# Ledger of designs, part 61: designed miniproteins, single chains, continued (4)

Each design is a single chain, and the fold is of that chain. pLDDT is the mean over its residues in the fold that is shown.

## One batch from the design tools (miniprotein)

Design m14252
Fold by ESMFold2-Fast:
Structure m14252 (fold): chain A 81 residues (1-81)
Amino acid sequence: AEKAEELLKEAEKLIEEAEEALKKGDYEKARELLEKAADLLAEAAGEISKIKDPEERDKLEKRLEELAKRLEELESKLPEP
């Protein structure tokens, strides 16, 4: 549980930094940060799948879904390469 929570927290921080980079027009930095956040969310999903407690798993799955939606929304704001 703790490892999944740490991964989600780190992904959230990177998503926030990507949002700030987008506001500044730093699309290269924003893309790099979103790619790193996506990797962390994928790792968090793997750790969540190992949790046998249904309540802890559900709580972390909801947070994962929220962060994934936020990441997709920010990616949609990036210009095509």
Scores: mean pLDDT 82

Design m14253
Fold by ESMFold2-Fast:
Structure m14253 (fold): chain A 54 residues (1-54)
Amino acid sequence: MEEVEEALARVRAAFAAGKPQEAADILSSVPPELREAVLAGLTPEQRAAIMAAR
């Protein structure tokens, strides 16, 4: 699932840059079918940060 790996890499890069809002925006651009898999690849802390950044 290359699109999931690419999305995960982009989300993780946004967190590494200190941009949780960008991580949330990236996740929102991911097709709904892939969002669940991307979220499963994130830590609980990263998921909480995305929810808070919305």
Scores: mean pLDDT 77

Design m14254
Fold by ESMFold2-Fast:
Structure m14254 (fold): chain A 97 residues (1-97)
Amino acid sequence: SLAVVLALAGLALGAVGLVLGRLGLRLAGKNRKALATAIAAVLTAIGAIILAEEAIKLVAEGGDPEKAIKLGVEAVREGLRAVALGALAVALGLLAG
Protein backbone atom coordinates (compact mmCIF):
# COMPACT_ATOMS: atom_id res chain seq x y z
CA SER A 1 0.00 0.00 0.00
CA LEU A 2 1.26 3.49 -0.91
CA ALA A 3 0.04 4.83 2.45
CA VAL A 4 2.13 2.24 4.37
CA VAL A 5 5.26 2.99 2.26
CA LEU A 6 4.82 6.76 2.85
CA ALA A 7 4.16 6.22 6.59
CA LEU A 8 7.29 4.03 6.96
CA ALA A 9 9.36 6.59 5.01
CA GLY A 10 8.01 9.40 7.25
CA LEU A 11 8.77 7.33 10.37
CA ALA A 12 12.35 6.61 9.17
CA LEU A 13 12.94 10.30 8.27
CA GLY A 14 11.45 11.40 11.62
CA ALA A 15 13.75 8.97 13.48
CA VAL A 16 16.81 10.30 11.59
CA GLY A 17 15.71 13.89 12.27
CA LEU A 18 15.26 13.08 15.97
CA VAL A 19 18.77 11.56 16.20
CA LEU A 20 20.30 14.57 14.38
CA GLY A 21 18.30 17.01 16.56
CA ARG A 22 19.50 15.29 19.75
CA LEU A 23 23.09 15.34 18.46
CA GLY A 24 22.62 19.05 17.61
CA LEU A 25 21.44 19.69 21.20
CA ARG A 26 24.62 18.03 22.57
CA LEU A 27 26.89 19.98 20.16
CA ALA A 28 25.14 23.37 20.62
CA GLY A 29 26.80 24.21 23.96
CA LYS A 30 26.00 27.90 24.57
CA ASN A 31 25.18 28.73 20.92
CA ARG A 32 21.55 29.95 20.96
CA LYS A 33 21.00 29.54 17.18
CA ALA A 34 22.24 25.93 17.21
CA LEU A 35 20.11 25.22 20.31
CA ALA A 36 16.94 26.74 18.78
CA THR A 37 17.47 24.83 15.49
CA ALA A 38 18.05 21.54 17.37
CA ILE A 39 14.85 22.06 19.43
CA ALA A 40 12.91 22.78 16.19
CA ALA A 41 14.35 19.57 14.65
CA VAL A 42 13.30 17.43 17.66
CA LEU A 43 9.75 18.88 17.73
CA THR A 44 9.34 18.48 13.94
CA ALA A 45 10.64 14.87 14.14
CA ILE A 46 8.10 14.04 16.88
CA GLY A 47 5.35 15.50 14.65
CA ALA A 48 6.49 13.34 11.70
CA ILE A 49 6.46 10.18 13.87
CA ILE A 50 2.93 10.96 15.19
CA LEU A 51 1.63 11.52 11.62
CA ALA A 52 3.25 8.24 10.47
CA GLU A 53 1.66 6.31 13.39
CA GLU A 54 -1.77 7.82 12.59
CA ALA A 55 -1.39 6.76 8.91
CA ILE A 56 -0.41 3.18 9.91
CA LYS A 57 -3.30 2.99 12.42
CA LEU A 58 -5.81 4.17 9.79
CA VAL A 59 -4.56 1.50 7.31
CA ALA A 60 -4.68 -1.21 10.05
CA GLU A 61 -8.30 -0.27 10.90
CA GLY A 62 -9.33 -0.45 7.19
CA GLY A 63 -10.04 3.29 7.14
CA ASP A 64 -10.14 5.77 4.24
CA PRO A 65 -7.12 5.12 1.93
CA GLU A 66 -7.08 8.77 0.77
CA LYS A 67 -6.79 10.04 4.36
CA ALA A 68 -4.05 7.48 5.10
CA ILE A 69 -2.08 8.64 2.01
CA LYS A 70 -2.47 12.31 3.06
CA LEU A 71 -1.15 11.51 6.57
CA GLY A 72 1.76 9.56 5.02
CA VAL A 73 2.65 12.49 2.73
CA GLU A 74 2.53 14.89 5.70
CA ALA A 75 4.75 12.50 7.72
CA VAL A 76 7.33 12.46 4.88
CA ARG A 77 7.23 16.30 4.56
CA GLU A 78 7.71 16.82 8.31
CA GLY A 79 10.37 14.05 8.40
CA LEU A 80 12.36 15.73 5.61
CA ARG A 81 12.05 19.08 7.45
CA ALA A 82 13.28 17.43 10.68
CA VAL A 83 16.31 15.91 8.89
CA ALA A 84 17.18 19.30 7.29
CA LEU A 85 16.80 21.16 10.63
CA GLY A 86 18.74 18.44 12.49
CA ALA A 87 21.60 18.52 9.97
CA LEU A 88 21.70 22.34 10.19
CA ALA A 89 21.75 22.17 14.03
CA VAL A 90 24.69 19.71 13.94
CA ALA A 91 26.57 21.92 11.43
CA LEU A 92 25.95 25.07 13.54
CA GLY A 93 27.05 23.24 16.72
CA LEU A 94 30.26 21.98 15.08
CA LEU A 95 31.08 25.45 13.69
CA ALA A 96 30.52 26.99 17.17
CA GLY A 97 32.72 24.35 18.90
Scores: mean pLDDT 85

Design m14255
Fold by ESMFold2-Fast:
Structure m14255 (fold): chain A 58 residues (1-58)
Amino acid sequence: GEVEEAIRLAEKAARARGEEVGGKPSEEGLKSAREAAREDPEETKRRAELILEALGKE
């Protein structure tokens, strides 16, 4: 559903940010991304897409 799609996209953005700084996202960061996606999947998807665009992950 929409929530699961938002979770996947948010986790992808979190991992991409981790890669940019030469690391990986924290487990806490991934948990926060999943919770945000459940609260507001549409806004979470929008923010994740902007992060991926900014990092050149289109």
Scores: mean pLDDT 72

Design m14256
Fold by ESMFold2-Fast:
Structure m14256 (fold): chain A 93 residues (1-93)
Amino acid sequence: SAEEARRLAEEALRLAQEATRLVKQAREAYQAGDIDTARRLAEEAIRLAEEGIRKAMEALRLGKDDKEAVLLAIGAALAAIGAKFEAELLLKK
């Protein structure tokens, strides 16, 4: 349903925002020389980002005819993909 698609898109956005916050904290920890904290936060950011991507994809599947749900889900997916990419780069250092 459109309502369920919107709820999933909103959950995906919350997960993407949390992953982005953790990536920022991981970068700050890395710059401070706390590599163990940076790795832990980056790994958690990847986990949340992957959950966000899954929920965004489900929202897109359910909400095909709801433009607001589709746009929200696309935005959430892009934010989550970006956070995952940045977190993976931190783990490669």
Scores: mean pLDDT 88

Design m14257
Fold by ESMFold2-Fast:
Structure m14257 (fold): chain A 99 residues (1-99)
Amino acid sequence: STRLGPGSAAGRTLAGLLEIAKREGLSKDHLLAAIARMMSPLDHEAAVAAALKLHGEEGLSPPPRRLTPIVLEARRIARRAADLIEAGASAAEVRAALA
């Protein structure tokens, strides 16, 4: 997606998350949960499509998942998960941060 280019913050977060998912075996459900909490709603559809592609579901149209603007704790968890991704965290650490 042009919006999720490697130079953007959102693009870097997505790339880091996909790399952890490949390296550490992060499940589809945990990856989708991370995307829902870490990515803006405007980027969500493209990020979910990338996650489904990683798990062998290329060409499927994922159902749109929107962040609820009222859930402030989810935003704090998302920021913590992003910091862990930037630090090279394992899939287990990312899962714990998203629980």
Scores: mean pLDDT 63

Design m14258
Fold by ESMFold2-Fast:
Structure m14258 (fold): chain A 76 residues (1-76)
Amino acid sequence: SLEELLEKYERLLELAKEKNASEETIEAIRKMKEIVEEGIRNNVPMEEVSKRLTEVFKSLSPESFAELVELAKEVN
């Protein structure tokens, strides 16, 4: 659900800050969290939210994308 996805991004953001992740990585997580929050508030379909999240992932440098993937492993 979008609510579960929001909780995951909230934990990911806290972990990224704790681990002193790059500003690009932290900013991307904040943006993804905001997209999910807007999706919940405006009852946006999951497919549309997923499309917007994918655009954030595509905008990341290879280094920040790799950092995000490593952080995501620790949240699970």
Scores: mean pLDDT 84

Design m14259
Fold by ESMFold2-Fast:
Structure m14259 (fold): chain A 83 residues (1-83)
Amino acid sequence: EAEEILEKAKELLKKAEEALKKGDVETARQYLEEASELMERLLGIAAEAEARGDHETAARIRAQVEELSKRLKELREKLEEAE
């Protein structure tokens, strides 16, 4: 499940970038918001894993979300420039 959500978040970030290249600022904003929501869900899954003593799974998910967060921030900066 976490891997599927990670792949979905990556796909949404790619769609946001494509929308920005086409000047579709509103669609890009929507994709970035959806990706952000999936990342929050992943952090929830990591917190539950940690609560169960699965620190390795929690750390792995958090590391992946950290990488996605950097991409999200970059695209949000481009979105602000496009407005």
Scores: mean pLDDT 83

Design m14260
Fold by ESMFold2-Fast:
Structure m14260 (fold): chain A 101 residues (1-101)
Amino acid sequence: METIERLLKLAEEYEKKGDNKKAATYYSGAAEELRKQGKYEEAVELAKRAIELDPNNSEAWSALALSLYELGKKEEAIEYLEKALSIEPDPIWQGLLDRLK
């Protein structure tokens, strides 16, 4: 429920302070908000940035997967959703993955 601009400002602030884990959390939050708005290509770019800062951020992997699915990249979406679930099991995401396969 935070605005994308606020999330990006927080992400940039924590990245400048060297807190990559917090920066990744805010970048992944912004990616998810962009995905909810149908801005899938922008969501992909921010999700990738979050993964670069923290490859264990499951929310970033799920945002990347779901945005790629909406862009028609089903095979990549399945791979990255499996990655998200390997970091943090989620029965909702597992149910989605089972339907995509």
Scores: mean pLDDT 85

Design m14261
Fold by ESMFold2-Fast:
Structure m14261 (fold): chain A 71 residues (1-71)
Amino acid sequence: DDLHALQDEMAGLVAAGKTDEAIEKIKKLMEKDPEKAAQVATAAAVAARALGDEETAKKFKELAEEAKKKS
C-alpha cells in the first residue's frame, strides 16, 4: 500500500525532527498526486500534534488543505 507506506515515512520523519524534509517530500507528491499528498500531509499533522508540536502540525494541515484544493 503506497499511501500507507508514505504516511509511515512522513510520521517517522516528523518523529525524528526532520520536518523540512517531510514538507519537501509532500510538496513533490502534491505536483504528481495532490489527493495522496493531502492524505499524507494530514497524517503528518496528526503525528506532529501527537508529539505536542502544534506549530509543525499547523504547517502540515495547511499543506493538506492546499493539496485538497488541487484534487
Scores: mean pLDDT 82

Design m14262
Fold by ESMFold2-Fast:
Structure m14262 (fold): chain A 71 residues (1-71)
Amino acid sequence: MSPQEIIDSITNEMLEFAEQLLKTLSPEEALRKLHERAREVVESVRDWPPEFREEVKRAVTKVVKQFQEKL
């Protein structure tokens, strides 16, 4: 799997997770769970090459920020 495919997969999974949270939780709890998930994803790639790690961090941060701005 290419680097871009992994990043795209992570982005899509985060977006789907955010949508599922909104269906079952309040906006505030959904945002808390999304922040928790973002931290888990970043932690899971901490030992990856810096370039890849920064791309993953950027992708998850963007999803969280976009979700927060829409609340």
Scores: mean pLDDT 78

Design m14263
Fold by ESMFold2-Fast:
Structure m14263 (fold): chain A 89 residues (1-89)
Amino acid sequence: SAQDYLNQGNELEKQGKLEEAAEYYQKAIDLAPNSLIGAEAAGNLGDVLKKLGKLKEAAEYYRKAAEIMKGGGGDSSTYEKKAEEIEKQ
């Protein structure tokens, strides 16, 4: 499930396996692209991409997470702030 991929990504990120974590977050997004699980996976992928120095991609996934959260009635502010930090600085 998308939740299983998100959980596997979280475990890999905790182990410092950033590129593998990114792969699993992408699998979660692909399986559930417009869900709250997809939003969380996109936000986590943004965090991992930022750690890998892929700042443009990180901002893109933070924006994606924010858009999904807004569409679902959730709080987008954290992801918007993270994207703006990269885009304006």
Scores: mean pLDDT 86

Design m14264
Fold by ESMFold2-Fast:
Structure m14264 (fold): chain A 67 residues (1-67)
Amino acid sequence: SSEAVSRIIAHELRVIGAELEGNTEEVKRELDDLIKAVQEAADKGLIDPETAERYIKWAEERKKKLE
């Protein structure tokens, strides 16, 4: 679904923007929002499970770097 993909891309761009600003707390919040959006899209069948897993892994790896 183009709408679900657009929403996920918007969240990715917000994560990258926060990283460029050096705002660790904002990066964490945006990563949590991204994970939630991906999980909701997968639950509704709007994206493939493999696609969802890849986005979640991307976000979780970034969250670990904030520790």
Scores: mean pLDDT 83

Design m14265
Fold by ESMFold2-Fast:
Structure m14265 (fold): chain A 94 residues (1-94)
Amino acid sequence: GADLEARVDELRAEAEKAVEEIRKLMQSATPEQFGEVVQKAAEKMRELRRKADETIAEARAAGHDDYVQRVREVLEEAGKRISEALLEGARKDR
């Protein structure tokens, strides 16, 4: 329903913020700091996964299994974009 749509939109917004934060951290990071940025990226992905799991549980309880797949797609895309942000940041160090 509308609540689940709002939850998916909120998860997408949080994923976008995580990608932007990791990109900005990589822009200012030295090579010695890359491990710290990778660790922060892992922590952000863990938090997104926690929120995704909560939204999936709500969707299943409400009988809206279609939202389960949408939430999984948001999480997968977030992981891909965070990995791309880390790779792009590392490229500047040449």
Scores: mean pLDDT 82

Design m14266
Fold by ESMFold2-Fast:
Structure m14266 (fold): chain A 61 residues (1-61)
Amino acid sequence: GNATKLAALHELDELLEKVKDDPEAVKKLQELREQVENATTDEEVIAVAKEAHKLAKEHGL
């Protein structure tokens, strides 16, 4: 739903701020953010959010 998408976008924006000094991480998170914006189901949004969390974990976040 709209709330799930907005929550995921907010979290991605916070992660982008934390990794702003890493251009590769910024690029990957921006691609994931676009996938959230284009998602048509909550399941798609949740899948993208999990990938963002995995990327954050790889960067020690």
Scores: mean pLDDT 81

Design m14267
Fold by ESMFold2-Fast:
Structure m14267 (fold): chain A 63 residues (1-63)
Amino acid sequence: MTLEDLVKQMEEQFKKNGSVKVGTLPFPSVGDAEKAMDMFLEKNPDLERKGSGGFNSEIVKKK
């Protein structure tokens, strides 16, 4: 599974739920989760990261 595939899973979860709960996705490591979050946020500058980091992160719409 590529980081691009993981970012697509994040996009689909956001479309369905209005947020992304990072710990619910099958990331192989915390490092891969952090990279996928960075890529997703670069593509979606209206979104922000919340939580304590790594698998305890949630991505939500700003404001």
Scores: mean pLDDT 78

Design m14268
Fold by ESMFold2-Fast:
Structure m14268 (fold): chain A 72 residues (1-72)
Amino acid sequence: MEIDPAAKAAAIELLDLIAEESENEELKKMLEELKKALEAGDIEKAEKLAQEIEEKYGEELDKAGKKALEAA
């Protein structure tokens, strides 16, 4: 499936905002790796990273996401 470039760009921007608002440096690093995988079109790596982030940092991701939405 070909990812819509606009949706991909929006996802990358959201990941950047979440990373900026995150207090967890490991989560921030994993979000940067996820962003780079998406930029490279490495869908398998992006899916694996997204699942690992959700499993290990789901609560922190939700907190950072809410804060990013407040900042936007």
Scores: mean pLDDT 73

Design m14269
Fold by ESMFold2-Fast:
Structure m14269 (fold): chain A 94 residues (1-94)
Amino acid sequence: SVEELIEKLRQKTLEAIRAGDAGDVDKLRQALDEMVETIGELLKQLPNLSEEERLRAEIDIALALMTLVILSKSPNPEIQAAAREALERIRELR
């Protein structure tokens, strides 16, 4: 369901923040991969959602994208690279 995808995106976004703060590149990459997958699934469902559901999904996608932008400015080059790769993958989903 769209609610399950939104909750998954929120959870993976928090996991990415925590992994980034900890410098855990492997956990970050896992969280980023699932964020990209979940955003892709939400984007495919957007045309079939109500206006209310679409707005909720777009807000959580925007928050996830902002998190990736912040991580892409990390002083840790591996975290920076992983976040930049995730942003490019999401760009290709449009």
Scores: mean pLDDT 89

Design m14270
Fold by ESMFold2-Fast:
Structure m14270 (fold): chain A 69 residues (1-69)
Amino acid sequence: SLRETVERMRKLLEEGKYDEAIRLGAEALAQATGADPELVRKTLEAMAKKYGPREVAERVIRGLERLAA
């Protein structure tokens, strides 16, 4: 579920595993929106290079929480 994905992402952020958190979030976001998971992942990875991986992971968490509500 989206809620379980958010909880797993938060745990990964606590462990400093930002890339793994982004990958997990990208898969969930793609499934929830019907987007191509590979394109979503590459887009988020590019954003992480520009804005920082922690900030991008936190934005994905907020997006997934809105979709789960």
Scores: mean pLDDT 85

Design m14271
Fold by ESMFold2-Fast:
Structure m14271 (fold): chain A 109 residues (1-109)
Amino acid sequence: MLDLSDPVVQEALREMMRILQELIDKLEKAKTPEEVINAVKEAVERFREVLLSHKDLTKEQKKALADAFARAIVALVESLYPNDPELVEKVRKLVDEERDRFIAEIDKL
């Protein structure tokens, strides 16, 4: 479980919220499902870099933050595209695969 009183966790959460807000702005301007998928991929890579740059985060905190971010993206896409379950499922698969890949990378460090 994340210790939300930890200053390093709080900083990572602030960066997560910033990336999610930028993602919202991009999704509202997206005209195609491909633009949505590309915006999600960019947001995932940006947050991966944030987690890897915070050397004071434990492996468990990095994994928990990566999972929280994946869940937040899926919830966001569901809220913005409630009538496109195929797009939501593609995003869920993408963020779950990227989360699992990141967890595997962290376990090797």
Scores: mean pLDDT 85

Design m14272
Fold by ESMFold2-Fast:
Structure m14272 (fold): chain A 76 residues (1-76)
Amino acid sequence: MGEEARKEAVEELERLGNQKLAEEARKRLEEAIEIAKKTGDEGMGVLNQVAGEVSRQIGKARKDKREAEEARRAAA
């Protein structure tokens, strides 16, 4: 749930070419994981919220990249 999901999310954002979002997602997820480890159930709620936000950012970045690639292919 924690460390591996953080690495996967950051790698996906980096692959999508959004290094700033990847760095912010890494920091947010790492902080949320540490809070969850320390506080238990309450911290798990925060981790789930941050993971949900990052998942939405990845989905948007994937869509934006796909649309940009399709536009370039149509113009070529």
Scores: mean pLDDT 73

Design m14273
Fold by ESMFold2-Fast:
Structure m14273 (fold): chain A 55 residues (1-55)
Amino acid sequence: DEAAKKELIERAVKAGLYTREEVEELIKKSGLARTYAAVSILLIGEELDRELAER
């Protein structure tokens, strides 16, 4: 869905994991649900690691 895609792209870009274009490519190659699951796991890990690293 467009809302889930938009949210995923914004979160990934904000976290510095991927560009908007890279997330859209992943969705095209692997599908939205699979990409959403994989990137969400990475976002959780990155948020934790960045909180620790920036102190």
Scores: mean pLDDT 74

Design m14274
Fold by ESMFold2-Fast:
Structure m14274 (fold): chain A 90 residues (1-90)
Amino acid sequence: GAEEARRAGEEAARRGEAGDGVGAARAAAEAGAAAARAGTAEAARAAAEGGRRAARGTAPELAAQGAAAAIAGIGGAVEAALKAGDLSAA
């Protein structure tokens, strides 16, 4: 649910900050998937924020992996926001 999206988003941010672009991308994708399953504005915000933070933390050499993390998080957040009827959450 929303808690799963939040936890996965926080993990994505931590991994990005640690320079683990692959781990960050995977965790961000998990956050997006959890948000999509939950279908709530809270889950959408958690996934979007986690993806953005993961992308910002990724080293330039891993920029593509950071971008993938952000896209995965935002994609799931958009789906969750649509289900919740609140696009401003994504």
Scores: mean pLDDT 71

Design m14275
Fold by ESMFold2-Fast:
Structure m14275 (fold): chain A 84 residues (1-84)
Amino acid sequence: DVEKLVASTRRQAELLRDPDPFVREVAAALFEINYTLALLDPDEEKRKETLKAMLPIAREASQDPDPEVAATARRVAEKLEKAL
């Protein structure tokens, strides 16, 4: 379900900019969950497409002024880069 996972990732991207640092941290954690779900897709083409779409979003979040959010997003970005 590529469309659902991409839509979820876009919603998490919006929440990464939330003024509440707790909401941003939860959104970053959901990025890690979305990454894991993308890896569980048996279709190599769909998996790679989803991971490529997630990478720029994770990289942007890794520059967040909140150090916990930035660290979590950087971890996801590193995993995405290694998977691609």
Scores: mean pLDDT 78

Design m14276
Fold by ESMFold2-Fast:
Structure m14276 (fold): chain A 110 residues (1-110)
Amino acid sequence: KPVITTPEKVEAKLGETVTITATFSRPISSSDKVLWYKQKEGKPKELLIKDNSKLAPGVPSRFSASVSGTTATLTIKNVKKEDEAIYYFALILPNKPIVYSNGTKLIVKE
């Protein structure tokens, strides 16, 4: 049973760059696929990132992602108030169902 650790909350100021880091209980391998989702209050989960670092259609280029060792990172440049949401890390394992993080709330301050 793999374990995912993410921060409960991250705060950023308008226009800053923010990073959300997920740590997996083992190294993320080439056979695994990392996804990132955004969920706003009262809305469905929106796919942001697929295949470790690929932007989903319609997602602004200020979003990016990377994977290294046990760590996956979502980066949001030029943070806007509309980016306030809960962000979920997900991992597709080659022989198991998708594993999800508990979610990280992003708070954007002026």
Scores: mean pLDDT 84

Design m14277
Fold by ESMFold2-Fast:
Structure m14277 (fold): chain A 87 residues (1-87)
Amino acid sequence: MDEELIRRAEELLREAKRKLEEGMEAFKEGDLEKALEYFEEAIRLADEAERLLSTLPKDNERARRLAIEAGEVKALAAMNKSIALRE
């Protein structure tokens, strides 16, 4: 069911955003190990959301928007992870 897959992808994406936020806070506090763990988890969750969304028809506009958002979360988490690894 398209709606169920979209709902699951939205839940994964909400979790990914929370992990990204937690990672950014840990980075601000100087806890690099904790920040890296959160950024890695955010990447994993956003990747899972993208995989679920890729199983849906290409003409599903809601799925397309969520896939773009998941890609943005992955890119931001990967960038922050790269910065944390250099510190």
Scores: mean pLDDT 85

Design m14278
Fold by ESMFold2-Fast:
Structure m14278 (fold): chain A 97 residues (1-97)
Amino acid sequence: SKKEAQEHLALAAEHALEAARAAAAGDAEAARAHLQEALQHFNKAVDLAPEIPTEKILKVIGLVLRALGALLAGDYEAAAEAARELAKLLEEIRKEV
């Protein structure tokens, strides 16, 4: 349902913000765990809301990959920035569903 999709998008955005906080603190393990939770909730939202455009799905995936790549490189500042952009995009998608 639309409500369930919006709830999953809100949870995905919350986890993306927690990933940004963890990355800013230098906690790569916690940041990765929160990014994984954000992606899982986003995948559930996509299943529930087929109207989410493919271009926005690809942007979400791109931001997750950018954050993970930055964590792997030890660039916690870039990882936190990508995770914050991810949270903003997820909230934007939630308002459009």
Scores: mean pLDDT 91

Design m14279
Fold by ESMFold2-Fast:
Structure m14279 (fold): chain A 90 residues (1-90)
Amino acid sequence: MKPSPEEQATERLIEAIIKEVGANEEEKKEIEERVKKAEEKFEEAKKLIEEAKQLEKEGAPQEEIEKLLEEAKEKVKEAYEELGLDTSPF
């Protein structure tokens, strides 16, 4: 185990979402299928976050760093929508 901080946060979010949905067995199955699609979005978000950190180390403008972080946040929101949620409420 012992994933990266970003990966740990993502796993915790997925776990909390499944729990919050009040899943019965049928809903759980559907959520798990959507989680696969959401994982792709989370992977893209992780890449954007890493790129933002690299840009900061290279002395890029704060605006550029913020833009990448905002795109990462959009990917996370899209992942939540895939899971049948609006914006995450927690």
Scores: mean pLDDT 70

Design m14280
Fold by ESMFold2-Fast:
Structure m14280 (fold): chain A 90 residues (1-90)
Amino acid sequence: KEKIEKIKKAVEELYKTARDGLEAGASPMALAIDITGKALEFIKENKDDPEAVEEIERIAREIMRATSPEQLDEVYEKFKKEIEEKEKEL
């Protein structure tokens, strides 16, 4: 369950970073820098867990692909659903 909680925190923080940036009208470069920086913090905390690192990288990449708040919300809901399903199996 520790791994799932770390991934959930990463999803929430990356989503918030991207959402705040998009709402503020940040450039794609500024968004990529902020999202990458936040993702690197989580990667460093989980460097000894390759599956967690891979999942955080996947989440950050998908969030960076969102070009509107609506697309970002769809990505966030998808990851929340994946996490909920994993939590139900525990």
Scores: mean pLDDT 78

Design m14281
Fold by ESMFold2-Fast:
Structure m14281 (fold): chain A 59 residues (1-59)
Amino acid sequence: IVSVKGSPDAIIAQIEAAGGKFVKQFGQSSFIAEGDIPEDVLDEIRNNDDVQDVIVGQL
């Protein structure tokens, strides 16, 4: 689960470019994605000023 300030479109595009897939959006500010997203990409997403939180579940 990813929570963002403003539009999630840029973060979704970054996840998809890294081999992840968008699954579902919750309201205007949170979404779920899945796939083998590299840890370095997840760290870049966490360090984005527009990102509030990133929760990674183990499959």
Scores: mean pLDDT 71

Design m14282
Fold by ESMFold2-Fast:
Structure m14282 (fold): chain A 66 residues (1-66)
Amino acid sequence: DEKKKKELLAQGEEYFEKALEAAKKGNTEEARKYAKKAVDAYKKAGASEEEILEKIEEVLQAINES
């Protein structure tokens, strides 16, 4: 269902933003927690591995820069 997929993608994006904010603040544990929730939501939405890896890379980069 496209509507359910879009909603899950939106939830994944929200968790992803929270992961990035936590990473920028140096809260690595919280960043990992939200990144996992984002990945789970993206997987349920049927996002490709390429898209998921891109999101993970952004969070890891933010952690490295903090």
Scores: mean pLDDT 81

Design m14283
Fold by ESMFold2-Fast:
Structure m14283 (fold): chain A 60 residues (1-60)
Amino acid sequence: MEEELEKARKEATEAAVKGDYDAAIQHLERASQLAEKLGDPGGAEAFRAAIERVKEVAKQ
């Protein structure tokens, strides 16, 4: 599961760099869910905050 979290984080970053904000948000949502399953509520909250920032950038 930790490997899946790292992969989701990497895919979110790659999608954001390409300007694919919908894909970036989807990968960050998956990362948030995986972090909660691993018992890391702080990490899950950080990913949710990142989703909100991506949404703000996408509106520009």
Scores: mean pLDDT 80

Design m14284
Fold by ESMFold2-Fast:
Structure m14284 (fold): chain A 90 residues (1-90)
Amino acid sequence: SKIEELVQRLLSPDPEERRRAGKELVEYIKKASDEEQEKAVNLLIKALFESTDPETRRALLEALEEISKHKNPLVSAMAAIAAAIGRLSL
């Protein structure tokens, strides 16, 4: 899926590719269904807790923080909580 592709690109070792993928993911999510938004947050949470690279973790946290600003209260809360917990483990 497009969400899975964008999350995978966000795991890139290239900082510029990570930045581009993060922006594209946030823009895609703004237009996505609630189910697709929940899928994206779950994939980002999984990637965050499986990643050991600080720069990759930072990119994932930035994406989660941007998603946390969305209208869906469940998706927003999930993203905000994940970002907060992730920052404590950086």
Scores: mean pLDDT 77

Design m14285
Fold by ESMFold2-Fast:
Structure m14285 (fold): chain A 81 residues (1-81)
Amino acid sequence: EEKEELKKYIEELEKRIKELKEKIKELEKKIEELKEENKKKPDPEIEKEIKELELEIQRLEGIIALLEGEIGYLEELIKRL
């Protein structure tokens, strides 16, 4: 039972990673749209928004790395059970 509970938890973490990757794709799309807007009419506010979105992507990538580390730890625990 414990081994199956850990496997289910890994599946939940993998699902969260997929959701975070989809959020990153949405943010990347917003950045591309803002870059096109800024190319047509340069605006310091648009440049600031792009930088804020890039920092948000970095934050989400950091969360993904932590979740992937958690999965690795849980997989090692399962091997020892």
Scores: mean pLDDT 87

Design m14286
Fold by ESMFold2-Fast:
Structure m14286 (fold): chain A 55 residues (1-55)
Amino acid sequence: SVEEAERVFERAREAVEEGRYDEARRLIGQGVQLYKDAGEREKGLKQAIKIGGLL
């Protein structure tokens, strides 16, 4: 689950780099949920802030 969250955030970063901001926002939401499900809510929020700052 943590590994899946990391992969989803990696895809979100790629979407930002390609200018696909709507897809990036959706992937950020998915990544946050996956980290929350794994008991790592704070890590998910940190990743969302880091990548979301690029939007």
Scores: mean pLDDT 81

Design m14287
Fold by ESMFold2-Fast:
Structure m14287 (fold): chain A 77 residues (1-77)
Amino acid sequence: SREEAEELRERGVEARKAGDYRTAGEHYREAGELYERLGDLEKAIESYKLAVIEYLQAGDEAAAQEAAARAARLESL
């Protein structure tokens, strides 16, 4: 649901404030996937871009690339 996606974004903010960049990236990616299923492409793209930033901070280049590819694909629609 939209409420679940919003909660995931809030959890991502909390994780980032705690310095847990990997968990923040995971929450933002999950929010992006949920917004994508809901058809909210703008919020899905925003969430994937936030996940990219957090994964790069965590040193997870593979997860960052995957999230970036998802955002780019949605921007091409």
Scores: mean pLDDT 87

